# Designs tried in a protein design run: designed miniproteins, single chains, continued (3). Part 83

Each design is a single chain, and the fold is of that chain. pLDDT is the mean over its residues in the fold that is shown.

## One batch from the design tools (miniprotein)

Design m10870
Fold by ESMFold2-Fast:
Structure m10870 (fold): chain A 77 residues (1-77)
Amino acid sequence: QLTVDDFKPGQEFKVLDVDKVNRRLIVEAGGKRGFVFMDDLNIEPITNLSELKKGDVFKVNDVVEQHGVKKLVVTKV
């Protein structure tokens, strides 16, 4: 299962589904499926979570840790 710890700068992931109730994206990267919490995403320049949809592809620009939580800095491809 894909987790936020598996991501590295330069990697891309595809949104398979948007789970609005649990505030998470169901994603696929490198043939692996998992999820990423929306609150753990720092989207540049796109910051509006309501614009996230199935089929979107994001590139990981950086992985940062804040107060023990890993966050992904991403840009829409």
Scores: mean pLDDT 76

Design m10871
Fold by ESMFold2-Fast:
Structure m10871 (fold): chain A 77 residues (1-77)
Amino acid sequence: TLEKAKAVLDAELSRPDRLAETAEEAIKAGKELIKQGDYKLAKLFFEYAVKAARKAGLSKEVIEEAEKLLKEAEEKE
């Protein structure tokens, strides 16, 4: 369920040593959800990807890609 996905993502955000990995994994999962037509769940994953990438201090390019994917998922929801 959406609530279960949110709980898992919230737990991963509490791990500072895994923030960069969490961001990359959330982007990959979100892209696969887009292919399946699950735009609502993809949006959730991209929201957490942006949050994790910002907390990890990842490059502006990575953050902008995640934000672009989030906007795309929102428009297709």
Scores: mean pLDDT 79

Design m10872
Fold by ESMFold2-Fast:
Structure m10872 (fold): chain A 96 residues (1-96)
Amino acid sequence: LEEAQKELEEKLKEAAKKYPEYYKKGKLLGMKAAYALDNKDQKKLDEVEEEVRELLKEIKTEDELLAFHRGVVEGFKEYKENPEKAKKKLEAEEKK
C-alpha cells in the first residue's frame, strides 16, 4: 500500500512540476476551502466553489488536472496541520 501510494504521489508531483501554476492555484483554493469549512463560512465556501468551477473550465489536459488536484489536497492538509501559518499565506496572496 505504501509503495502504491508512493507511485501515485510521484505521478502527482511530476504533474505539479510540469504545471506549477495549476498546483499553486489548487493549493490556495484548498487552503481557502479548509478555512471556510473550519469557520462554517458558507459565503467563502461558495466563492471557492466558483473559483474551482472557473479554473476547471481552463483545464485542457489530465496532467493539468492532476497538478490542480495535488495542490488542493496539499493546501487543505497544510491548513489542517497549521491553521495560523496557512492564514498568513492566504493574507499574503490576497495582497497580490
Scores: mean pLDDT 78

Design m10873
Fold by ESMFold2-Fast:
Structure m10873 (fold): chain A 57 residues (1-57)
Amino acid sequence: MEKEEKIKKYVEELRQLLAEGRFDEAIALYDKAVKEGLRSPEITRLAGEAEARRRAA
């Protein structure tokens, strides 16, 4: 319910940061989501993608 809405917002922000090449900010946003107790396979996948792209850049 409320948690699902927050997850969707984090997913949207992560996708935007990845599209803009802001990988460090995407990783920081993931850390914030984890601290709020929000976990989803999609958030974890997007964070992993940001980390991988940051290492490749």
Scores: mean pLDDT 79

Design m10874
Fold by ESMFold2-Fast:
Structure m10874 (fold): chain A 98 residues (1-98)
Amino acid sequence: MEKEKENKKVAEEAVKKAEEIRKKATELRNEALKIGASSETLAAIDQTLKAADETLKAKDENAGTLNSRKQTAEGLLDLAEKLYEEDKAKKEAEEAAK
């Protein structure tokens, strides 16, 4: 009963969040490519997209797995955003030095 209620709630939240993460990571990837971001930044964004896709693909009843995948995707997006901001600041500093 609590498992069923928790499963439904966690699954709905995980799917919604994974869709939001996928959209943000796609937008971030396009911006990263425009500034010539590092391969590390692009890899982090690609890992975020993959984690979001895996969360969306996991249509089983295991709410714990869905929640874990969602948390992984959130962490990867946070890292990707930090790496992107570092690359952006580095490129802006390089252009300002000309």
Scores: mean pLDDT 78

Design m10875
Fold by ESMFold2-Fast:
Structure m10875 (fold): chain A 76 residues (1-76)
Amino acid sequence: SEAERLRELKEQQEREELKERLLKEGFSQEEADEILTLLRAADLLREQGEASGSESLLERAQELRREAEELYEKLK
């Protein structure tokens, strides 16, 4: 749907902006990509978990988001 496509485009733009901010903060491209990959995976698992009612997918999504946050704090 158009709404789904607009949401995906917005999420992609937000990821691009976050990557630019991480690079400006002194993160390497590899480090920035690793953090963004974890955040993207967390968002996808959260969406799947909410759609399917899977508690295990929602738990995994929270774990990946936490891992991304811990990596950001460790590397900054």
Scores: mean pLDDT 80

Design m10876
Fold by ESMFold2-Fast:
Structure m10876 (fold): chain A 75 residues (1-75)
Amino acid sequence: MAEEVERVIARLPPELQAELRRLIDKYGPLHPDVLLQVALAAKEAGLTEEAKRLFEMALEIDPNNQVAKKLLEEL
């Protein structure tokens, strides 16, 4: 799980990598808000399958997360 998040971050632009790693240091790699931010960055970078997986992981942790549900439906 955390390994998957790191693999996605490594594919993002360097400026986004630094920002997202800062969030991981504060909240941990499996916090729903961290997963949402990494998934959004992945979607914007064209990593659609990786973004979908991260939104699904956020929903596994918080099944009632309306933001994750909406963004997953828009992929």
Scores: mean pLDDT 80

Design m10877
Fold by ESMFold2-Fast:
Structure m10877 (fold): chain A 100 residues (1-100)
Amino acid sequence: SMGEKLLEESKKLYEEIKKAVKEGDFDKALELIRRIIELALKALNNGDTKTAIELSQLGIESSDLLIEAAKKAGDEEAVFEAEILRGLAGIVLGVAKLLS
């Protein structure tokens, strides 16, 4: 199913996010987190609320990982952008739960 493909792609993105965060490549981590949120929105647009919930939760988790690492590195811009992405993922999660 398309939901299974979105979940498989998101798992690969999450592994890449963990690597980018570990390497201090916060710009790459931000781009990859945006891609997870786009996949969550795609699932939501297709009426797949279960996949949208799982993907938006992964977006929140990924954002939290980046926020923690960026705070430790003193990268205030990366913290700010990651907090915005966390908020967007939270909105998608809320909408998906409302429609479930």
Scores: mean pLDDT 91

Design m10878
Fold by ESMFold2-Fast:
Structure m10878 (fold): chain A 86 residues (1-86)
Amino acid sequence: NKLEKALEEVNKIKDENIRNEAIEAIKTLVTSENEEEKIEAIKKLLGIVGNLTNKNDAQYILKALSYIDDPKVKELIKKVNKYLEE
């Protein structure tokens, strides 16, 4: 189950507020059939990654996203990887 694996990874995030936001965004991204809701979830995840002071927490989000087979998610992963390499 791709959703279960993605949720297991984001549950490793230490900050409770960031963890809860990431969980909700991942659920929306996997379960929603509405493109606008998926785009908002992607923007939320990108914002979370950009505001993380701990790169290890960013890696949990990236690993969770790797379980989701969606072209928009693949684009988000590429943007996040560029941020982590800087």
Scores: mean pLDDT 74

Design m10879
Fold by ESMFold2-Fast:
Structure m10879 (fold): chain A 95 residues (1-95)
Amino acid sequence: ELAAGRAALEGLRAGTGSISFTTEEGNTYSVSATAAGVYTLEYKSADGSWIKITYDAATGTKTIETGGPLSEEEKEEIEEFRAAPPELLARALAG
């Protein structure tokens, strides 16, 4: 878990890689970056709902894709990801 996260973080610092982690609630978060500056943030809820946010740094384009049943609480978490994905990726690269 932490070893895989460290390897992915080293890849992100080099301009490529991925990081994945699971919360206490069973929700899974995945962040990836490519050498072209395309960042992808994926969220998967324990109940099977998911969201994928793609950010292209070259164009400033943000794309949001969702699937599965979404609860009111899950929609609130998704809104936080929509607001913060570039900052989350910048923080992962810096830290």
Scores: mean pLDDT 63

Design m10880
Fold by ESMFold2-Fast:
Structure m10880 (fold): chain A 97 residues (1-97)
Amino acid sequence: LAEKAGVKQEKIAEAVAEDKEVKTNLDNAMIAELVKLSEETGLELSTLIRPAANQVAKGKSAEDAFKIIQEAVEQAKKKATKEEKAAEIVKTVRKLS
């Protein structure tokens, strides 16, 4: 599944190792999609993966959590700096949750 998303297993293993919420709440396919979004936007992986894991922990499906993160990333693209983009993601995730 991760290889189909074009993301190397090594990057997925690093994401899982760094955050306990990721290890318990997200599957490898969703982690791969979040790594892809991180690389496309230049945002830190933790800025995307932490909110996604929190949404799954609250009882949302992986698909619903990912959809919320995609919406947050689209809103964040309108901002100029990495810090503003990260803040917009947090704000949008809270609004959609």
Scores: mean pLDDT 68

Design m10881
Fold by ESMFold2-Fast:
Structure m10881 (fold): chain A 93 residues (1-93)
Amino acid sequence: PSEVGRELLVIGFELTIDILEEKLEKGILDDFVIEELKILKELLPAVLEAIPDEERRRALLERFKEVVEKALELDPENEVLKEILEFIEKELA
């Protein structure tokens, strides 16, 4: 991908996290939110490769983790959300 393409991928990821965080703060955990979290998980390896700074990668992983943890507060038994959280924790290790 081009440099512009990599920057747009990172910006898009961060903006999506902001949108999902706002929805979850309102107590909204619908199929759209779950599907977007699944898409973010699939995009995560490419997004991390697009960020050369380790500190910025860690900060983004921590934000994504926090959003998934908020979703799990609304649906603690959701296996998809648990799987996404495990994936993020593995990347943080």
Scores: mean pLDDT 86

Design m10882
Fold by ESMFold2-Fast:
Structure m10882 (fold): chain A 97 residues (1-97, ends at bonding distance)
Amino acid sequence: SLTPKQVAKLASDLAIAGRIELPNIPYRKWGEIAQQVIDWALTKKEMTPEEILEKIRQIAKDLGISEEDIELLISIARRLIRSVEKHAKAGKLKLPK
């Protein structure tokens, strides 16, 4: 599981990566995705990777992003979650699962 702080960083990193890797999605929509994920995360104590991916999918769908681009976005998010989990295991063994 990830903390609100880890999910907020993930959302910011997702917007940065998405603006580079998925230029067909308007620049402003990446800011909206990141902000909505952060706002959601602040209402939680911890979140699973599956809950985070599902919330990102729901937000992207609500913003009118195509299903093809949503799958690419989810692929980026999954990669970033993997990076956060590797960091937690290597440097922060006492962080929530």
Scores: mean pLDDT 81

Design m10883
Fold by ESMFold2-Fast:
Structure m10883 (fold): chain A 94 residues (1-94)
Amino acid sequence: ARKVEALISIYDTEEAKEQAEIMAEKLKELGLTEEEFLEKVTPEALEKALELVEKYKKEGKLVVVGLSLPGPELSPELKELVQKINKIMNEIYE
């Protein structure tokens, strides 16, 4: 959840930069790879990420989100949410 939020907001505010730095340090502290962290991503976390992307798009802010999840292990619900986020990001960059 917080990692995706940090990635989404990295270009919007000073607070976003601080959150991204905190999450990077937390992942390092836990000895987790990006892939291992994404195993902890819930549908609720991705729904929150989608909400933030839609909010920032409405505010006219530039948002960048990169999310790669293991396809075979990804539930249909999580896959749909990731695809929705990626679609919004593509629309922002086109």
Scores: mean pLDDT 50

Design m10884
Fold by ESMFold2-Fast:
Structure m10884 (fold): chain A 59 residues (1-59)
Amino acid sequence: GSGSAAAAGAGALAGGGDAARAQELGNKPTDWRGVKEAVEAGGGRISDEGARAAAEGGK
């Protein structure tokens, strides 16, 4: 494709800062459980498969 860059509507501008700060605080999950715990600790929810994918994909 060409022409237009899709209008990024992701919550990166709002949520990205919070996630980055959590990482800098020293919250370093190694396993998908750690990812899920971090998300839930922040008041969010994530599926087990999503947490596993995030843990592996984050590498």
Scores: mean pLDDT 58

Design m10885
Fold by ESMFold2-Fast:
Structure m10885 (fold): chain A 77 residues (1-77)
Amino acid sequence: GEAYVAEVREAARRAVEAAQAGDAAAYTGAVLRAIGAILDAELAGDEAAAAESRAIFDAVMAAIKAGDYAAALAAAA
């Protein structure tokens, strides 16, 4: 349940921090961590947590792509 969503939120925050710092290795690690949590929720059959986690991840990634780090952090909260 909430543990998968909390993991994606934490990983997403780390991805924003890494993107702001220009740290490509930390950014890749944080993105993969978020994807892992989404896949874990899907494998567990927690469709609600998987859907919420994907929505959070997609919003954060879209904001990072736009260079809007304030919006990215808000989406990860």
Scores: mean pLDDT 88

Design m10886
Fold by ESMFold2-Fast:
Structure m10886 (fold): chain A 90 residues (1-90)
Amino acid sequence: SKLERIKELIEKVLERLRAAADADGRVTLHQVAGIITDVAIEEKATPEELEVLNRLFELIGKRADPDGRVTLEQFEEAAEEVLKELEKKS
């Protein structure tokens, strides 16, 4: 399903963010954008899937600190929010 595909893409992004995180468990929005782009290319994301990943990036940006850094927990919160939005649109 569309939801299962988006969950797969999000999990692949999260796995790479975990590998890129600093000693404090934080990543920059620049790192998030790069990893989302890399996953989208490698997984051959459709334009519709890319729109969802762009929405995820917007939600992550809302949670970032003034220096543009975010925790992996804040990423997971943004991912949960985007998945709930998709469920409502069914």
Scores: mean pLDDT 85

Design m10887
Fold by ESMFold2-Fast:
Structure m10887 (fold): chain A 96 residues (1-96)
Amino acid sequence: SLAAKQEAFIKAVEEMAKRLEDILLAKGRAAGDEAGIARIRATLPPIVAETVAAIKGMSQAQLDELYAQMKEALKAETNPEMKAIIGKMLEIMEEA
């Protein structure tokens, strides 16, 4: 169903955001960058919330297009950390 696809895409975004946050916070902690850590914690949750809200409003065709765009992004990505995040996001999306 549309609702099941939306839920799977939301879970993918939340998992991607968690992995990205963990990486960025670990880098901030290693650098002793308390201000950077505070910025990540302030900015990432509202971006995730806006993305989740957008997905809840998407049609099946828009979700299929988003999936296709993420597959192309994975092919173009050269950063191994980002490749791993996008790859995991696609795995979660494919469960629906």
Scores: mean pLDDT 84

Design m10888
Fold by ESMFold2-Fast:
Structure m10888 (fold): chain A 92 residues (1-92)
Amino acid sequence: MTVTGTTSSTPVKAKKNETVSVTLHNIFLTRTPEGREVTVFTHNINTSQQVAKSDENITVNATGKATVEAPDDAEVEVIGSQTATTTQLPPV
């Protein structure tokens, strides 16, 4: 599952080659699927993908926008990002 989080805080604008910190956390901080991975893809080539398996906040340094891929049961909120994309992964 690819998840787009609308920030509850003021979005951070990233300039060209500027690093911006994006904090990811569950919409319900008590409802992260245990042992499941959340993958974050950035829209800037200079930023590597990150994988997290935690109920904790996930911080990603990105230059621009980030896309979050998560299991169907995962609920993720993106803080400090301008935008991401929400799309359910096609069935295998």
Scores: mean pLDDT 38

Design m10889
Fold by ESMFold2-Fast:
Structure m10889 (fold): chain A 55 residues (1-55)
Amino acid sequence: MKKKEEFLKLSQEALDRIREIRAEAEKTGNLQEARDRLQKVSDEYLEKQKELEKK
């Protein structure tokens, strides 16, 4: 099984998304939008983790 490699990729992608959202928040000053986007990234990360465990 190569699930460990998939998890590492998923984690890296999530971290890159978080960095992007933080940069956007600094640019716009819209902290509420940043929080909503961070929550979405977290939810997607958990969902993809569950899918990887299923398969």
Scores: mean pLDDT 77

Design m10890
Fold by ESMFold2-Fast:
Structure m10890 (fold): chain A 69 residues (1-69)
Amino acid sequence: PALPTLSEEELREKAEELIAEFEANNEPEKARLVELLYHRAMLMLGIVTPENLEALAELERLIERQAAE
């Protein structure tokens, strides 16, 4: 089972809520991870272009780095 697909507005609202919660809980590393995941999700919803694919690869690398820390 997969999570329900969210609209771009719903993704933004959810990301902002999670970032605010983690910042309020003094968990800036988790807030940063949510920012990276949000950017990845937005790129995946966009037009498939070489630039977007390159940006996705960079974001995946940053997400892996952030999750490892």
Scores: mean pLDDT 68

Design m10891
Fold by ESMFold2-Fast:
Structure m10891 (fold): chain A 94 residues (1-94)
Amino acid sequence: MLSLEEALERVDELYAETRERLAAARTPEEKQAVVEEFGQRIGEILRQVPEEHRVEVAEYIIGLLRELAAEFPEVRPWLDLMIADLRALVEEAK
């Protein structure tokens, strides 16, 4: 299990890597692959987070996804799907 601090640090590192990879990607296929890998790695981090911290980590990730969508509007449709999935996770925790 990851601590809250370790999870947030891994998310920040993954976000930075993903942003660099999106900036370097030249085709829609490459950009989609980057976003799909980002989603998979986010899922892996969330599964390692203790249940009591998953909502906090998910909400943090949603904020970063919104920033990424603003910087890379071309990938927004895929990012919006990830935001919807994370919002569903937050709602289930009510």
Scores: mean pLDDT 84

Design m10892
Fold by ESMFold2-Fast:
Structure m10892 (fold): chain A 72 residues (1-72)
Amino acid sequence: MPVTVTLHTPSLRDLQVAATTARQAVADGIALSASATLLSDTTGVVTVVAPDEASAERVLAMIREALAQVEA
Protein backbone atom coordinates (compact mmCIF):
# COMPACT_ATOMS: atom_id res chain seq x y z
CA MET A 1 0.00 0.00 0.00
CA PRO A 2 1.28 3.52 -0.71
CA VAL A 3 2.67 5.27 2.38
CA THR A 4 2.46 9.03 2.96
CA VAL A 5 5.21 10.63 5.06
CA THR A 6 5.30 14.23 6.30
CA LEU A 7 8.43 16.02 7.52
CA HIS A 8 8.18 19.37 9.30
CA THR A 9 11.09 21.72 8.59
CA PRO A 10 12.05 24.52 11.04
CA SER A 11 13.67 26.77 8.38
CA LEU A 12 13.40 27.69 4.70
CA ARG A 13 16.89 26.22 4.19
CA ASP A 14 15.77 22.86 5.62
CA LEU A 15 12.58 23.06 3.51
CA GLN A 16 14.63 23.61 0.32
CA VAL A 17 17.07 20.77 1.15
CA ALA A 18 14.29 18.34 2.12
CA ALA A 19 12.12 19.26 -0.90
CA THR A 20 15.05 18.93 -3.33
CA THR A 21 16.05 15.55 -1.85
CA ALA A 22 12.44 14.27 -1.92
CA ARG A 23 12.04 15.31 -5.58
CA GLN A 24 15.34 13.60 -6.40
CA ALA A 25 13.91 10.41 -4.80
CA VAL A 26 10.88 10.72 -7.13
CA ALA A 27 13.23 11.19 -10.13
CA ASP A 28 15.19 8.07 -9.02
CA GLY A 29 11.95 6.03 -8.85
CA ILE A 30 12.09 5.55 -5.05
CA ALA A 31 9.02 7.75 -4.34
CA LEU A 32 5.76 8.27 -6.26
CA SER A 33 5.36 11.99 -5.50
CA ALA A 34 6.76 14.81 -3.37
CA SER A 35 5.42 18.24 -2.46
CA ALA A 36 6.54 21.11 -0.21
CA THR A 37 4.30 23.64 1.52
CA LEU A 38 5.08 26.74 3.60
CA LEU A 39 3.33 26.75 6.99
CA SER A 40 4.74 30.18 7.97
CA ASP A 41 7.33 32.64 6.62
CA THR A 42 10.16 30.44 7.98
CA THR A 43 8.67 26.94 8.43
CA GLY A 44 7.26 24.34 6.09
CA VAL A 45 6.35 20.72 5.51
CA VAL A 46 7.48 18.19 2.90
CA THR A 47 5.01 15.44 1.99
CA VAL A 48 6.25 12.29 0.23
CA VAL A 49 4.18 9.40 -1.14
CA ALA A 50 6.10 6.13 -1.47
CA PRO A 51 4.87 2.78 -2.90
CA ASP A 52 5.72 0.92 0.34
CA GLU A 53 7.10 1.41 3.86
CA ALA A 54 10.67 0.42 2.87
CA SER A 55 10.71 3.09 0.12
CA ALA A 56 9.29 5.65 2.58
CA GLU A 57 12.09 4.84 5.07
CA ARG A 58 14.65 5.15 2.25
CA VAL A 59 13.38 8.62 1.29
CA LEU A 60 13.38 9.77 4.94
CA ALA A 61 16.96 8.48 5.32
CA MET A 62 17.99 10.43 2.20
CA ILE A 63 16.37 13.63 3.52
CA ARG A 64 17.91 13.25 7.00
CA GLU A 65 21.35 12.58 5.49
CA ALA A 66 21.07 15.69 3.29
CA LEU A 67 19.97 17.81 6.28
CA ALA A 68 22.87 16.44 8.40
CA GLN A 69 25.35 17.48 5.68
CA VAL A 70 23.95 21.05 5.80
CA GLU A 71 24.23 21.14 9.64
CA ALA A 72 27.87 19.97 9.66
Scores: mean pLDDT 79

Design m10893
Fold by ESMFold2-Fast:
Structure m10893 (fold): chain A 86 residues (1-86)
Amino acid sequence: SAAELERLEEEAGQLLNQIRDMLAQQPTTAEEVQALIGRVRRLLAVLEEIRRLRPPDPVTDRNLDLMIAGLRTLLAELEARLAALE
């Protein structure tokens, strides 16, 4: 529904701001990295659901796919960092 899509887009915006702020704090502890991983995983799930629910649009679809790819790369880097701390 339009209301569901609006809610997901709002959640995505909030998560993106939280991730940006957490990255700016330069997370160094296992707890900080785990918290950031949780936010990135949730944002990925939200963006994939937005991608599924939106009607096809080449520009928006490409931008979502690029954002999802970038977040997957970030997630892999954070998981590697966490493994080095544990």
Scores: mean pLDDT 88

Design m10894
Fold by ESMFold2-Fast:
Structure m10894 (fold): chain A 99 residues (1-99)
Amino acid sequence: GNAARLGEEAVESGRAGVDLGEAAISGKYTGRQALAAGIAGALSGAGAVFLSEQALRLAETSSGQDARDGRDGGERGRELGEQGIRLGLEGVRLGAEQI
C-alpha cells in the first residue's frame, strides 16, 4: 500500500544520501567533487526524511501489513536520511575548505 511504498522509497533515498555523503568525506573526492557529492548526499537525505514523515503519517491511518511496513520503512528512512544529511554537510565543509 501507500505507507509501505513511501517507507521503501524513504529507505532508498536515505541509503543514497549515506553513500554519497560517505563518498564526499572519504578523501577520494576533493574540492569541487567533494562539494558536489556532499550536496547530493544532503539533498537525498533530506528527501528521505520528507518521505519518511509521509510514510509514518500514512501508517497511522493504515492497517495490517501496510501500516507495519510503512512504520518500519519510515523509521529506517528517517534514520538513514538524517545520517545522509550529516555526512553530506560534512562533505560540503571539507570540499569548500579545498576550493
Scores: mean pLDDT 89

Design m10895
Fold by ESMFold2-Fast:
Structure m10895 (fold): chain A 93 residues (1-93)
Amino acid sequence: LGSGSREDMAEILRGMTDYVRDLVKRGQSLSPMGADSLADIASEAARKGVPAELLRELARALRDSASVATSPQAKKALLDAAETAEEAARRVE
């Protein structure tokens, strides 16, 4: 059961990273709630042992999203989420 949940979580991370990148291409950022949800997903994915590279790709997409954020709250939430994903990547190696 553990290996199946790891593969499922890796697929979720790839999909979320692609979604964030698609929003950035449209000049849109995630909401603060969306950023918080992705931080939670990144932490859970790290616990399941997903590759660090997937977490770093998510962190990069979140930082790019922060660069197009128009509200200070959204920018802070996205940068905090990117930091959480980067910490999760370091924990996984």
Scores: mean pLDDT 84

Design m10896
Fold by ESMFold2-Fast:
Structure m10896 (fold): chain A 91 residues (1-91)
Amino acid sequence: SMAAELRELAARVAAGWAKFEEQLKANPELYNEKQVEFARLLAEIYRLMAESDDEKLEEILKELEKIGKKFEETKDIDEVIEELRKLKEKL
């Protein structure tokens, strides 16, 4: 099903963000607290998406699309991080 394919994709995306967080933390010269938090939040949200039922998967996808659209309009990374925090807390 499309939902199963989306969960598998979400799991791979989560792993990618988790690896990126580790790379940022491993290099103190490139360490940026906002980048680390951004990577961590996306890793956690995509992991939750991969573990969700179909209803929760659809809810997470819609919220991520909304956040993505807002970022395209504003280019405000601090706002994106805040919206991702709110989404994670709601999940």
Scores: mean pLDDT 84

Design m10897
Fold by ESMFold2-Fast:
Structure m10897 (fold): chain A 60 residues (1-60)
Amino acid sequence: SLLEENRKEVRLAARALGLTLSDEQIDALAKEIVEKYGKPFGELTPEEAAEFVARLRALA
């Protein structure tokens, strides 16, 4: 499902940024991607991906 795929991608992105996120935070962020973009993380444009990475960095 989109939610499962996005959860995996959010977890990988968080690890790459050195963030320790709970499963609840990862689920919430994965839902935000579906709600805002309506597509899986891997299909985000470079601009959308940069916007989401900035969102993750704000949690650090």
Scores: mean pLDDT 78

Design m10898
Fold by ESMFold2-Fast:
Structure m10898 (fold): chain A 75 residues (1-75)
Amino acid sequence: DEEKKRLLEEAKKLEDSVNSLLDSGRLSEEEAQKIKGLIDEARKAIDEGNLDKAQKLINEASDLIVDISLKNLKK
């Protein structure tokens, strides 16, 4: 229960970050959709009780946000 709650909170924070970056023009619609897809898969994994898969998907979404942010700063 506590672990599921933590992962859901992390997924929510990532979704909020994606929306903020999209609103500021720092992410494209396609990049935002790709990251949101990973977040949705993570939420599904949490619902299925596959917390290891959920953590991996959350990490992939977070890494993708960082990579895109770094690329946009180097333009």
Scores: mean pLDDT 81

Design m10899
Fold by ESMFold2-Fast:
Structure m10899 (fold): chain A 90 residues (1-90)
Amino acid sequence: MDPPVLRYSEEEVLRGALEVLRTAPAALEANRDDPERLRQIAEVVARILEEVGLPDLAKRVREALERGDVEGLLKTVREGREEIEKRLEK
């Protein structure tokens, strides 16, 4: 079944999430001295991770943010990106 109009395929959702996670590290590094911006970026990342079925990583993002652990936040974003890339390759 090839729907002519669809909200999003699984692959399109994963690709959109991947693009966000690929740009997030640069945005986080650029704003590491701005806790409000870091929070906003982290909230977007956590939401994306939840939408693609990675709620554990979303919680780790929030925890790293609350600790002020930008390195931990970046590591969690990288893990999420790698997981999404693997799902797209399947």
Scores: mean pLDDT 78

Design m10900
Fold by ESMFold2-Fast:
Structure m10900 (fold): chain A 109 residues (1-109)
Amino acid sequence: RLAEALRHAAELFEKYGLPQEIVDLLRELAEAVEASHGDTEAQSRILQLLRKLGEVYASLTPEQKELFDKAVKEAEEKYGLRITVEKAPYLTEDGTYEERYIATLELLD
């Protein structure tokens, strides 16, 4: 299950020495996914957490990004969880678009 894979990924990220903020976000994502009943509020919560994960990734040092990439690779290999972070257009409150990092999650069969 996606929530279980996210919890395992959180433990893995913690073992790699990634910032606690990222570890906590993965755990919060697991809880949001598990609590999801297809509700719009649950989907909004998940999207907000994925955006926050992207923001935290953007703030990482080059050394922390290397550890992130290693932890992501191991999560995919051990738990079938693919975590991707990419720049995506975001509409700001003043009506302008800017590029912001967002995370996406995929469970591989």
Scores: mean pLDDT 79

Design m10901
Fold by ESMFold2-Fast:
Structure m10901 (fold): chain A 94 residues (1-94)
Amino acid sequence: MLSKEQQEIIREAAKEIGRIVIEEGGASDAEAFKISMMVYYTLKTIVENKYSEEEAKKAIDLLKQSIADVFPHLSDEVLEKIKEVAEKALKKIL
């Protein structure tokens, strides 16, 4: 179970990533929504299950790969920014 504070941090990270993929990645609103949900549930899973640093790293790498597979038009630069925002959110919680 996430605390209110943890849930807010994860939600804000997902919103920021949605904004980045629209503004810098040229994603549609529907694509941004799907990516934001993927981010939200990945970060939620990491925090709720108390993942180790190695498990969290693997989960974020899998998230990035899944986004790249579903949205191949996104640049590597945008995918790296998604990873950086997700990692920054986890540092605030952990």
Scores: mean pLDDT 85

Design m10902
Fold by ESMFold2-Fast:
Structure m10902 (fold): chain A 91 residues (1-91)
Amino acid sequence: MLEELEKIVGPREAAVLITASAIRMIGWLLEGKTKVQIVQEELGVSPEQAEIIVKKTTTSELIELLAAKMLADRGNEEAKKLVKEFLEKVL
């Protein structure tokens, strides 16, 4: 995920996106949300799909996935494809 994100925006901008994603995840966890709830809300997946994603990924991989989703939500078509391909692989 990180290497693919670096190919889209370059290594410096990828680092900024990953850092922003990590800060957002920490904020949501401090609000009392679970990783499953965060994944469900941010990726727009079912609770069952969110549980599978959390089970099959590390915290670092989730931060990278959510960083790619942030870029996708801003209209980046390559990031949208990257998120879609990741979800198809794990689900």
Scores: mean pLDDT 86

Design m10903
Fold by ESMFold2-Fast:
Structure m10903 (fold): chain A 66 residues (1-66)
Amino acid sequence: DREAALRRELEIGVLDVELAVYTRVAGKTIEEIEKKVREGVDMSSLSEAERKAAEAYRKLEELRAA
């Protein structure tokens, strides 16, 4: 569906910006955030910015898998 595809592209774009911003604020790379998500995120050990970046990454994975 054309509208569903456009909505997904918009959501991906917003989350991609969020991931980039929070990763930069956390002083981390996207690769480091990805590694933390893959290894199992310990939310209590993460800064707020790292947690926000991890949440954005997880949402991006979910949307790209759909």
Scores: mean pLDDT 77

